# Designed miniproteins, single chains, part 63

Each design is a single chain, and the fold is of that chain. pLDDT is the mean over its residues in the fold that is shown.

## One batch from the design tools (miniprotein)

Design m2180
Fold by ESMFold2-Fast:
Structure m2180 (fold): chain A 86 residues (1-86)
Amino acid sequence: MEAFEKLKEELVKKATEEAEKTFKESPEKVKQKAQELQQLSDQLKQLAIDQNSMTPAAQAVLDILQAVIDAINDTLRAGEAKLLAE
């Protein structure tokens, strides 16, 4: 469990940093990447349910993926808010 939490924190930090860099070049690319990852996450979750393959480990991996997607979306929202304030 601790290993998954540590990996989740590390991936969220990296996703935030990369999303901030990409936002400076193209906010649209950040939005597209978040949407593509969300679609993939939803498809993987549904496949695991349909195949009766939703194990605790599979759920932990899906939770990490969702946290990464949320971090990218949070970065997009923060960037948009900053542009409106300046």
Scores: mean pLDDT 80

Design m2181
Fold by ESMFold2-Fast:
Structure m2181 (fold): chain A 75 residues (1-75)
Amino acid sequence: DLKKLEEEVEKNINDKIKLMKLITEIVKKGDKEKLEKVYEVLKEKNPKLYALLEDIDEGMELMERAVDKIIERRK
């Protein structure tokens, strides 16, 4: 399955819309292993798109931290 995913990412390496849809589906399923594999292929073969997605991922992690901090304060 990971090999098939790698082949799909490579085939669509310049198709930003298809790659974003694929990443969105993986994120919705919570499949961290598949997400890591997609990022690995993008980092090697499309580093510009990888950098953009990394910035988005950091933003989401910051939002989760902010929410957790609010919950902790309310007790």
Scores: mean pLDDT 69

Design m2182
Fold by ESMFold2-Fast:
Structure m2182 (fold): chain A 118 residues (1-118)
Amino acid sequence: KLSELLEKIAELIEKMFREKDEKKIEELVEELRKLVDELAELIETDWENSDTSTPLAEGVKRQMENIGVDTEEKRRELAERLRESFAAALEEAKKYVLEGKKEKAGEILTTAFVDALE
């Protein structure tokens, strides 16, 4: 479900930014990676049935429709871009979280999301 996935992603990012233990940050990064994979799979396999019950979910769906995810092929390409972009961004963001640079970590994750949609 799109709304629930987006909320879980946001909650894990906030939890990661508040965490100081390296091992726990590592575990949160892995959980976040799994949720991004679930989002990518939803885009690839079940996009037409995704919910718009929140303004965030509606906005995300609208933006993805604007970039032309109207075919299974285009949705697969977008899913692949999201996985690749976020894998790199999560590793970089982890380094900044460990340094206490939470704003920089947030910027990296936001940029990865925007770049995947462009």
Scores: mean pLDDT 74

Design m2183
Fold by ESMFold2-Fast:
Structure m2183 (fold): chain A 71 residues (1-71)
Amino acid sequence: SLEEEVVRLGRELHRLVEEAEKRLSPEEAKQLREEVDKYGNEAIRALSRGDYEAAVRYARKGIEVVRRALE
């Protein structure tokens, strides 16, 4: 289900951010957290509306931000 996909993506994003923070400078890690938080907040707003498709898209955008930061 899309609900299960949102939970899975959220856990993946959390793990990726933790891994990235260990490899990035403190300044880069702060910038990464700020960008990820923007998409995380959009996903939470989508979930509050029952819009699981939008929540999945925003979670995936957060993951893309982490991957881009790591090259």
Scores: mean pLDDT 85

Design m2184
Fold by ESMFold2-Fast:
Structure m2184 (fold): chain A 100 residues (1-100)
Amino acid sequence: MKKLSEEEERRVERLSKALPDVSREFLRELVLQLKENGLPTNEVTLLSLVYYAKVKYKDSKLSPKELAEKVVEDYLKNNDEINQFVLEHWEEIEALLEKV
């Protein structure tokens, strides 16, 4: 298993403190899954996918790991749909970025 870098761990810590309703375990798994697939792990990508997960999987009882795997799978398989979702919900995602 790949580990998070110290910089990635600090990013997860900061985001977890700024977004107390978001699981730290979900954020760590999300970064790991993105990293393992060669995808960006910057704050814009992370918060976009966090918001996507909250909207699309709000009624799911997935574990943090299962939720992260599902979100990254959706991003890899339906990248255009995810990008369209991010554009349509940019105001909400930007508001999350301002909290970090």
Scores: mean pLDDT 80

Design m2185
Fold by ESMFold2-Fast:
Formats: sequence, C-alpha cells, structure tokens
Structure m2185 (fold): chain A 74 residues (1-74)
Amino acid sequence: SKKYLEMLNRQAEAVIKTLEMVIEGYEKGIITEDFVKAMINNAEEFKKEVEKVDPEKAKEIGKKIEKMKELLNK
C-alpha cells in the first residue's frame, strides 16, 4: 500500500542518517570496530527488504555500508 511505502521510505531515511552518524563517530574514535561490524550486518539485512520496494533507497544504504567496510579495511 502507499502508506506502507511512505513508512518504509521514512524508516530508510532514518537508517541512512544513523549510518552516517556511525561513520562519523568511528572516524572520530568514539565508536568501536565491533559496533560498526554489527551495524553493517543489520544494515545489509534491512537493505534486502528495502530493495524489494525502493531500489534507489537500497542503493543509498549500500553506499553507506561500503564506506563502513572501507574504513574497517584500513
């Protein structure tokens, strides 16, 4: 339904903002590697659900996940 898609879109936007905050917090040294790894796992599961209804938002979540993975591989 349209209301379900609007709700999911708002949730996806909130998740994207949360991932941005986690990236910034890790770069500042206030968030641990273990927390970032847990966040990547949770975000990948959420991305799979979003991809079924909003591939564009799923792609945006994917970009944040890749940035987090790059930070851990330094």
Scores: mean pLDDT 85

Design m2186
Fold by ESMFold2-Fast:
Structure m2186 (fold): chain A 115 residues (1-115)
Amino acid sequence: MKEEVDELLEKFKQAVKEGNYDEALETLRRLGEKVVELFKEDPVYAINVVFEVLEIFHENADKLTPEQFRAFAELLLELAEKIDSPLVKQTVYNYLLFEAPKRGEVRLAAEAFEK
């Protein structure tokens, strides 16, 4: 489990570093599925992975197209809802509330806040 998460996290980081945001999106979807499973066994490790993904996304949000930003945001919201951790939900929702308005995605920010 952790090995698969670590491999997917590294692949995600590499794709972002190379500017391959479409590959990063596909990798994040798979990573999210594994992180949800990992949270049941090792919640601290899973939460740390989510925070690392959020930090990487934050550092690169200005490089994304509006469509890519929305796709990443939707995957992060889905991940936060599936984990069902108040800390993860608060962190993801607060992040999207801060970033989505900068991109004109006010509706997405409102959905994150209310869910």
Scores: mean pLDDT 77

Design m2187
Fold by ESMFold2-Fast:
Structure m2187 (fold): chain A 100 residues (1-100)
Amino acid sequence: SSLIRKLEEFERRFKELLRRYARKHNIPEEELEKMLEGIDRGFETIIREVEAGKLSEAEALEYARMMALIAAQEFTEITKDPAAGAEFRAEAEALIAEVE
């Protein structure tokens, strides 16, 4: 499915973005691992529901968007830096727009 390939590409790029920001802001490895596990579980659920015919393309992309926002919020909470969180959020939202 072209939608599944788009979701997998977005997941890979989003995880790369998260790892880059984690390095830039000295996020503890254990916190990064928890965030990556959350992303993996979220995308596994979305892809499973798409394969089952339960989610449309628009719905799947909206769930991916929600996951990006949740990760940005977690990033803000870990860093205690709202500016860092806002920057991460902006790049995550731009990434979603590129995949659509």
Scores: mean pLDDT 84

Design m2188
Fold by ESMFold2-Fast:
Structure m2188 (fold): chain A 97 residues (1-97)
Amino acid sequence: SINPATTAYYVIGDLTPAILAQIPSDTRIIGVTGSIDAAIVTSIPNLQYLLTANPPDGRTAAALMARGVQVRSYNGDIQALIDDMRSRADSIIYINS
C-alpha cells in the first residue's frame, strides 16, 4: 500500500505535557478522557482529529479548529469515542496518564 498506516493515540486520563512528549509529533488522531493541555497546539502540528470525553478549554479548541482540526466531544460516552477512533485508525496505542 502507498498510504501509511494511521496510528491513533488514546490517553486514559489527562493529556499533560509529559504524556504529549510520548506521542509522535506526526500523529493525526488523539483521543483523551481527561483534561487537555494547551501544548497540544504546538506539539502535534499534523493533528486532524481530537476526540474528547469532555470539551477542551475554548482557547485550545479555537486554536486547533482554526488550523482545521476536527474537535469532537462525546460528553463522557467513552464507547462512542473509542468507536470513532477505530473507524479512523488502523491501530490505537493506549496510554495511561
Scores: mean pLDDT 85

Design m2189
Fold by ESMFold2-Fast:
Structure m2189 (fold): chain A 77 residues (1-77)
Amino acid sequence: GVADLSHLTDEQLGKAFAVFDTDGDGTIPTSQVPAVLASLGVTLSPAEAAALRAMVGGDTVDWATLRRAVAELRRLA
């Protein structure tokens, strides 16, 4: 749930992002965002995943956008 995001640091999120950024281009597919969070022990409900996707936008997400979306998702709690 959203409360699980309170334990995520920007450093942990950035390291997980780098692992999923296999091309090293600074972006990952938006479809991989739930997998990034799951690798950090965070499971999103369908509603939370939809909200995060709406905040991110597009088919790909860069680090700055992902960091912002995760911070905004915490505010919804």
Scores: mean pLDDT 75

Design m2190
Fold by ESMFold2-Fast:
Structure m2190 (fold): chain A 95 residues (1-95)
Amino acid sequence: SKEAEEEVEKLRRSAEIIANGGSREELLEAAEETLEILEKLHEATRGRPMTEEEYRKIVEALAKKLNVEVPELPSLEALREALKELLVELARERR
């Protein structure tokens, strides 16, 4: 749907902000927004998930810029959950 396309575009933008760098606050805001969008897309696309390629690129961009080595996971869903937990922890450390 058009709404889902707009949310995907926001995810891409947030990933670009993280990939290009910025202030600590900008990176945390982008991470928080990414988590909210992922949760919303999960609800909106129940039975119609994002393409694996799009999801993987977003997750990889986040991991690289947060300087986190994500262990090799058996599925994209496991990778998503691991990164989601990390982003929540980083958001909580924001001052």
Scores: mean pLDDT 56

Design m2191
Fold by ESMFold2-Fast:
Structure m2191 (fold): chain A 69 residues (1-69)
Amino acid sequence: SSELLQQAEEMTGVKIESLEEALELLEKHRKEMEEKLAQATTPAVRLAGERELAELEELIKRVKEELKK
């Protein structure tokens, strides 16, 4: 849906034209975020990263469900 594309664009910072493209970019962003979180040295940065990663994982799940239709 257009809402999922908008959320993916907001999360990745990139314009997205399809759900397939959204999934690819979100998975890439997830890996980059996991790497950054592994390097986090303060509780505040770690907490913020964990929250953003959780939101990203939920969005990836929703995109995958939409693609199964």
Scores: mean pLDDT 81

Design m2192
Fold by ESMFold2-Fast:
Structure m2192 (fold): chain A 93 residues (1-93)
Amino acid sequence: MLTQEQLQEAYKVLVDARDGKISEAEMLKKLGEILDIPESELKNVSANYYNLYGTNLFTDLLFGNATPEQVASVAPPKYKEKLKQLAEYINKK
């Protein structure tokens, strides 16, 4: 499971990307490091999310528009629980 520190760091990375402090490429790299998910897998999850829901995963996560169930539906089994936990954390902010 992700720690509270990892969840807070991931949220900060999403906020920094929204504020234009870091690029989308740097956001994906930092999220991958924090969550221990390969950057390529995060790109695949984001592409799958866009294909099903017609919107950007990371924007929807940040604004609480992505439900844990929606995120889980587009994630491979190995990373499903981590990404679901991140969505649950942000939705409670």
Scores: mean pLDDT 86

Design m2193
Fold by ESMFold2-Fast:
Structure m2193 (fold): chain A 68 residues (1-68)
Amino acid sequence: MSAFPGANDDSTPLVDVIEKALKATKSPRAKELLEEALKRAKQGDDQKAVQLMTAAGIEEMADSSGVP
């Protein structure tokens, strides 16, 4: 159950940053990691969310570097 329904639209929250990254990413692996990061950010685990965002970025870069 949500106990605090009414504030997500102030500054640029982590959730918004991750959502925009999800829309921009084309790698399915990075997308999966960003979805997990979004889940963590919604739970208030900002540190874990940032860690997963970084991992997603690395996966996207690795995928690009490994393309034939």
Scores: mean pLDDT 72

Design m2194
Fold by ESMFold2-Fast:
Formats: structure tokens, C-alpha cells, sequence
Structure m2194 (fold): chain A 68 residues (1-68)
């Protein structure tokens, strides 16, 4: 749906704004896109990676769970 596509774009923009490192932001976005398209395995990899990012990672985990 158009609403789902917009929600994906909004979360990708949020990821880019919260993560100062472009390389880290691109890695999170890649894992997020794979989680949306390929499912649970990439969702788990995304959550594991976000846990390594400290406080900003916990904020992004909250945003991702709200998106689901």
C-alpha cells in the first residue's frame, strides 16, 4: 500500500537523521530493507546490530518495533 511505502521512507529518513555516520546509516537501512522484504532472519540481524549502537540503537529499536 502507499501508506506502507511512505512509512518505509519515513523510517529510512529517521535512520539517516539519527545516525551521524553515513556508513552506519547505510548498513542499518540495508538490514531494515531486507527485514521488510525477506522477513524475520534480517529483522533479528537488524536488532542485533542496533543493540551494538548504544542509546541511539535503543531508540531505533523502538522506532522499528512501532513500525511493525
Amino acid sequence: SEAREQAVEDLELGIRHLLKSKETAEKVIELFRKAVSEGEEYGEKLLEFLRTLGEVGEKLIGMYKAFL
Scores: mean pLDDT 82

Design m2195
Fold by ESMFold2-Fast:
Structure m2195 (fold): chain A 94 residues (1-94)
Amino acid sequence: SLVDKLQQAIETVEKLKEELLKEKTEEAVNHAMIVLGMLYKELSKLFNEPSLTEKYLEVRNEYLKSSLEEKIELVVKTAEELIKILKKKEQELS
């Protein structure tokens, strides 16, 4: 079930990234940022890795100072980094 949850999270983040790149709106990037924050915090608690929450807070600080184009680039990069983390966790449990 944990492996299934990680696989579902990977699919969720990949779809989120695809939708953001298609729409490129303030609403889409804000939604993506919120969902990524929830996933980073959940993963941080699940694996007892507070560095994941700290990483998200650093990204959030940069996000708040960014233009729409910079926000999209930052959130896409953050999504790609989260996918790599999730895939690594899935492989460690498989």
Scores: mean pLDDT 88

Design m2196
Fold by ESMFold2-Fast:
Structure m2196 (fold): chain A 87 residues (1-87)
Amino acid sequence: VKEAEEYLKLAKKKLEEGDLEGAARYVQEAAGALIGEGNEEAREYALRAGEHAQRGLEALRAGDEEKAREHIEKAIEYAEKAIEAAK
């Protein structure tokens, strides 16, 4: 959980800086750390966080920064839910 919280903090910082790619990558790291927790609810939220981070990266590659931001913000929300469920 602590490692995931640190990655999520970095993701939020990158989002504030407008670094959407960096934000998405840190959410993927947080999600990966949480998937190993063994709590089914936390793992389900972590998987959704990873899916939205991936969709955000795909939107960035397509040049749709608005859609990318929406997906990355959703990914952060799911990562926060995963951390709470893992407690």
Scores: mean pLDDT 84

Design m2197
Fold by ESMFold2-Fast:
Structure m2197 (fold): chain A 100 residues (1-100)
Amino acid sequence: SLFERLRELGVPDEVIEKFRKVYELLRNKQYIPALELLAEIGSKTAKKLLENFSDAYLAVYFATLVKELGVDKTFEILVSVAAKELGYDVETDYKPIDFL
């Protein structure tokens, strides 16, 4: 699972618990609160998205992403980018530009 991979890479349990809350928000279609929590955790990508795009645009964008990829894959993308930005060696091909 993604959480097991993050733990193996040295992500603290407190940060993993916050990522679990992000997953719950995404499952409930609460995309803006999910991005806000990711920004609070330290994701520069989530912060940039919230600063540069309207909540309405981001809600439609992430709803479309979830429709095409599913909740689990959308979550994996967002959390992998965030963990990498926090300095953990997470293998991800996703870049901030891939969300634009």
Scores: mean pLDDT 83

Design m2198
Fold by ESMFold2-Fast:
Structure m2198 (fold): chain A 80 residues (1-80)
Amino acid sequence: MVEELVKQAEEIARKGNDPTLKKLAERARKIAEDKSLSPESKLEAVKLLVEAARYELQGNYSKASTLYSTASLLVSEDRI
C-alpha cells in the first residue's frame, strides 16, 4: 500500500538525518496525496522513491539519483 511505502521513506529519512532523504520522503508524501495521478503511477513512483532513499542511505548516490529521476518522469507523464 502507498501509505506503508511513504512511512518507510519517512523512517529512512529519520534514520539518515540527511536533507536529501527528507526531500525524498516529502516527495513520496506529495505523490501519494496527488489526486491527478493514477493509483498505479502513485504506487510505482513511491516505490522508486523508497528505493532511492535506501540507496542514498547506503552511499550509492548514482543509483539513488537515477531512481529519483525515473520517479519524477513517471509522475510527469501520468498527469493529464
Scores: mean pLDDT 79

Design m2199
Fold by ESMFold2-Fast:
Structure m2199 (fold): chain A 87 residues (1-87)
Amino acid sequence: SAEEKLYEFLTEKSKELLEKFDKETAERMMDVIMAAVMLRLDQGASEEEALAYAERVLAGDPSVSEEARELVLRYVREAYRIYEEHS
């Protein structure tokens, strides 16, 4: 299912982030990615709305670098693509 493919993607990205960033930063990034994706699953939010949400949440967070913010937005876009491809 689309949800199973999405879960597989999110699990794999969580592992990649834990290899690249410290645990606190990686977990923060995944929390934002999952929250943005849940806007799609629970509310039917558009990709634009989910990206705007992620940008707002991270804009005030000095613990998350510009590179980390860019990766969050990229993974939210990829999650939307995967969900649509398998829906």
Scores: mean pLDDT 85

Design m2200
Fold by ESMFold2-Fast:
Structure m2200 (fold): chain A 67 residues (1-67)
Amino acid sequence: DYFEEFKRRLIEELGLSEEAAENILLTIKDFDPNFTKEQADEWFERIKKVVENGRATVAELRAARAA
């Protein structure tokens, strides 16, 4: 099952919570109900970049709000 493998990778490789991984899967299913392994690999790389960039962006936003 591509979804179960994908969810596991989000949790284990990207350090996402089970709740966050589930929400991401629900979002992907809305855009792409016929999710394939090839698309799973593309989504994983995209999410990895967003997670890395999001951590930096959240830190910047928190600093701006604190100022």
Scores: mean pLDDT 71

Design m2201
Fold by ESMFold2-Fast:
Structure m2201 (fold): chain A 78 residues (1-78)
Amino acid sequence: SPAMQKLKAEIDSLRKQRDELDKRLRDLDAELERARAANAPKDVIKEIVRQQMYIGALIVGLVVKIKSLEKELEKLEK
């Protein structure tokens, strides 16, 4: 149905956004490791950690939304 196709497209879009944020989080983890190895100023370390926390929160929100939409899709497919 058109409703199922629209819902599948929304889920796929959100999964792509989650995967992009997961990559950003991995890149920030590598940046944090390099900053610590270089004995970077505390403010630099704090900014990287702040960005990790922010991206992490966005990922959690996307995971919750994806799960909600997947449950809606299951109801429409049966």
Scores: mean pLDDT 89

Design m2202
Fold by ESMFold2-Fast:
Structure m2202 (fold): chain A 78 residues (1-78)
Amino acid sequence: MSKEEKIELLEKAIELLEEALKSDPIDKEVVRKALELLVKAGLMSEESKEKALENLNRTILRVALHEAKKELERLKKE
């Protein structure tokens, strides 16, 4: 996977996570799509995705968003 492809996946995942955090109740389908993009980007394992979906709450989403933003900043600085 190219650096540019990984950046695109992370940016899309971040947008979906921010959208999910604005919803009440949390849209699990939006979260699932965001986490699948994080797995494709190599930032999250399938096991971590399943655990997050099983225990879905706003704290888990904020942590995922933070990690995605941190990785995006790292890639853009290279």
Scores: mean pLDDT 82

Design m2203
Fold by ESMFold2-Fast:
Structure m2203 (fold): chain A 74 residues (1-74)
Amino acid sequence: LSELQQKLIELAKNHSPEELAYMFNVSVETAARLKKLLLEEKFDEAYELVAKAQGISLDYAEFRLMFIALARPP
């Protein structure tokens, strides 16, 4: 588990689906699913969910999630 993935788990633990929806610019429903996937350490599925929701590549979805995790307090 990378340090950046650990920060994503901490972000998911410390924030509601509504707060995550705002942070990641996704629907509350998508944010709730994202939170569950991150807490279950299903990172590939989490990146795919965001990529599909935002119409971006898988690599770019991973980059965006990591960037948001780094920009927010733990």
Scores: mean pLDDT 79

Design m2204
Fold by ESMFold2-Fast:
Structure m2204 (fold): chain A 117 residues (1-117)
Amino acid sequence: GSLLEQARALTDDPELAEALIELAKYMSPGDRATVEVEGYSALEGRRARRTFELYASDEPAPKSPDTIVAEAEVEDPQAGLRARARVESKDMTPEQVKKAAEAAARLGLALGRREAS
């Protein structure tokens, strides 16, 4: 699956690999997570924004009125990073989707730190 391929590609970063594995525990085939990472480089005097799309499978999540959505936000003030995640699922409970969104947001911070280094 796409999550496993992403973890393998980034295995040189243990923090990122662990975050991907944690997210994979919540995600089911057809689920979608979108993560937006925002940072400010004080040295360069500019803001940067990156969006990452994560899929449990290569197919997009089904468009259904029964789809549950959750959002989460996490910050790393020392790194100047903020990550927001949105997770969509038809098969998870509201509590599970919220935990998946929190895991995806933490993954976003790990991705932001890696890109900044």
Scores: mean pLDDT 65

Design m2205
Fold by ESMFold2-Fast:
Structure m2205 (fold): chain A 79 residues (1-79)
Amino acid sequence: SRQQTLDQMQQLYDQAVQYEKQGDYDKAVKLLDEAAQLALQSGDPQTAAGLYEKRSEVLEKAGKIEKAKEYRQKAQQLA
């Protein structure tokens, strides 16, 4: 159901935020990617755009500046 998919995306996002707070940016990025893929599969590009923006922020904190720019651009294309 849509509600089940939204709950799953929220769980992935919450876990990603916890890993980000711990400085585990690689795990945070992976979980944000999984949440974004679910959003795209469910036909919700606006939610996917928000997740790509969050991924971009985490990538900047990880020092992956060029990859962060790529995900910000992807977010703009989806919104």
Scores: mean pLDDT 87

Design m2206
Fold by ESMFold2-Fast:
Structure m2206 (fold): chain A 70 residues (1-70)
Amino acid sequence: SLLDELNKMSPEQLRERIDELIDELKKRGAPQHLLDSVQRLRDAAVASGDKEELISAALSIEHIKERLES
């Protein structure tokens, strides 16, 4: 599962994955309010220093990305 994959990642790998996901959303033309929202999630998770917060942010952004298929 996605959760199992994220749990096996290091905090550094989780930060990189989140940043890549946000970049993909930008390239796909996601609306600015959504980009602002995911940026806030990313910044809060990074500032926390907690792996659980990084996993939570990654899951949320992955689900947002999947919903923007068209």
Scores: mean pLDDT 84

Design m2207
Fold by ESMFold2-Fast:
Structure m2207 (fold): chain A 72 residues (1-72)
Amino acid sequence: MLKEFTISSAADAAAFARYLGDRQGWSEAQKAELAARAQADFAQAKAAGIAAITYTLDENGNVVDVRIEYAP
């Protein structure tokens, strides 16, 4: 079973980071730190002209595909 996560906002980036932390059994502090970093990384990507990033994960949580969409 594959899951897709589309990151098009800072909130999406934070949600994706928390999902990964939950799958790994991380603490709330670790998930919060990863979420904050993911939000900062996405803000930098958006400033570079990236509109959205879609990650495809396998059932074990491994990234098997990445699709990048650029802003018009």
Scores: mean pLDDT 80

Design m2208
Fold by ESMFold2-Fast:
Parts: sequence; C-alpha cells; structure tokens
Structure m2208 (fold): chain A 90 residues (1-90)
Amino acid sequence: SLLDKALEELDARYKKAKEEIDQLIKEGASKEDINKKALELMREYWQFMKEKVAEMRKAGVSEEDIEKFALYAFKKMDELHKYVGEKLES
C-alpha cells in the first residue's frame, strides 16, 4: 500500500540520518557541525512528511492512515533529536 511504502521510506531515511550523524562524530566533527547537520536532516524529514501527506491525500488514502503516517514521522523526528542530544553529551 501507499502507507506501507511511505512508512518504509521514513524508516530508511531515519536510519540514513543516524548513520550520517554517526559518521560525522567518527570523523571528529565539531558540536556546531553536528547540530547543523541534525537541523538539515530534520528539515528534510519534515519536508518529506509534508510531501507524502499531500500525495496520500490526493490519492484518496484515509485521513486515519494519513494521521498514522504523520504521527509516526513526528515520533521518528523526536527519536532523532534525542539521539543527537545523547551523542553530544558523550
């Protein structure tokens, strides 16, 4: 389904975002550079969510399923924010 594919793409983007943060930390990037990348990734994630919500609504996906997608996306953004915070405390 469109919802299942959108959720899979959210998970893939989240995994890639964490890998990009981990790579910057491994390379010895500054806290400022890590925060800049995290904000960029969160902005890209928000934009992706907005575009997928619009696509699903146009395709006739139920508002209930669109809400599930949006809530899952917000949960992943919150998890990424916490992940970056934990890494910067270390």
Scores: mean pLDDT 86

Design m2209
Fold by ESMFold2-Fast:
Structure m2209 (fold): chain A 85 residues (1-85)
Amino acid sequence: SRSEASLGAAGGHGAAIAAAEGEDGKTARQNGYNSGLKGAKALEKQGYKGGAEMAREAAERVAQGEDKETAYKNGLEAAREAAAS
């Protein structure tokens, strides 16, 4: 559960960074979002639901214009909730 959350947090944070920091902002944001969702689906296939939810939440938030640190924090919270259930 913790390792799942940590893996998901790393994936979600990476997606948020890629989306937020890209010089071609819209393309980088779209690529970061898509990478985060692909990572989330891969984690779900391996049974890492907490990690998958974290990556998905963070990617969605960054895609909606939330800053990377806030998106990471909220994604981590979602991962903890999913991992706990």
Scores: mean pLDDT 57

Design m2210
Fold by ESMFold2-Fast:
Structure m2210 (fold): chain A 70 residues (1-70)
Amino acid sequence: MSEGQKYYVEGKELVSRTFREVQLSPEERQRLMRLMEELETAYRNGDVEGAREKLEQIREFAEELRRRAE
């Protein structure tokens, strides 16, 4: 599996898990979907560094959402 594909798969799994485990507002849901779209775009363009950056943004936002839900 390529590095970009690995980032895409990890991001997709994290977004899906966050939707299942955290109560999200419509705005928060839209933000996660937008980040996922940007990650897919970077992956499709062969931008490995961009894909890594978007995965990190998804991780940070997911962590913020979990912390808020406490």
Scores: mean pLDDT 83

Design m2211
Fold by ESMFold2-Fast:
Structure m2211 (fold): chain A 83 residues (1-83)
Amino acid sequence: MEERFKAEIDVATLIVAAEIYLVFAKRDLKQGNKEAAIESAEKAMKYARDAIELAEKHGLPQEFIDAARKVLEEAEKLYEEAK
């Protein structure tokens, strides 16, 4: 239980980090700063991918994987828009 709980906290922390960078990327893109938007989108994608991998490794509920995938898809779309 403690090991699984730690994995849940770690995955949730990675998802939150990805969401924060996604917000930064959206803001910077709206301001015309494409370089900053790309950098933030890349960080959001990295944290979202790490969250998916960790959630799958520890057999966490599908909701964790779905949440991370949603952030990843939004970050990938924003990365392509910023290029």
Scores: mean pLDDT 87

Design m2212
Fold by ESMFold2-Fast:
Structure m2212 (fold): chain A 69 residues (1-69)
Amino acid sequence: MMGLLSEEQAEAFADTLKERFGLDEEHVETIKRYATEDPEALQRIMDAIREDVSSEELKKLIDELEKEK
């Protein structure tokens, strides 16, 4: 799984985002899944974090990614 996070790294990443952005359990599980399975979705999430988006904007992005699946 080169270019994706390990399950442990994905859990740490999602937990960090939960604390920073106030994400619910469903969003946390979605981030963990994308971090281990979907490099495009992971990249979009990382780009949003780099751009310092609001909690509402990050949640909307996660919801949009889930709907496109």
Scores: mean pLDDT 77

Design m2213
Fold by ESMFold2-Fast:
Structure m2213 (fold): chain A 112 residues (1-112)
Amino acid sequence: MSIEEVVRIVRRLLRLAGLPVPSDEEIRKAVEEARKILEEVKDDPEKLKELLDESLATVRAAVRAKVSDPRVLTALAILVLNRRTIPSSRIARALGLSRSTLHLAFAESALP
């Protein structure tokens, strides 16, 4: 998945969850940081699971607080990059979205 595809998905999820939407440049920096973090844990399944669980908790807290700081953006990018590894129901629940809304957000990223 390209950085620009992840940026589009993250921006859409922020909007759907009612979170503040920062600049594409801030989202892109968060996606790059997420990729770097994932590269560091790719060979350690236990650390990857821990990172995914922490990212879900960070996003859930952000939805309650209505904030989109860099840590939240990075956590959301981690979840988007691992969306085929995490049950979609867990991501939807963390964002306060229906599963159908989440699937639509992921599908629209593949269209021009």
Scores: mean pLDDT 83

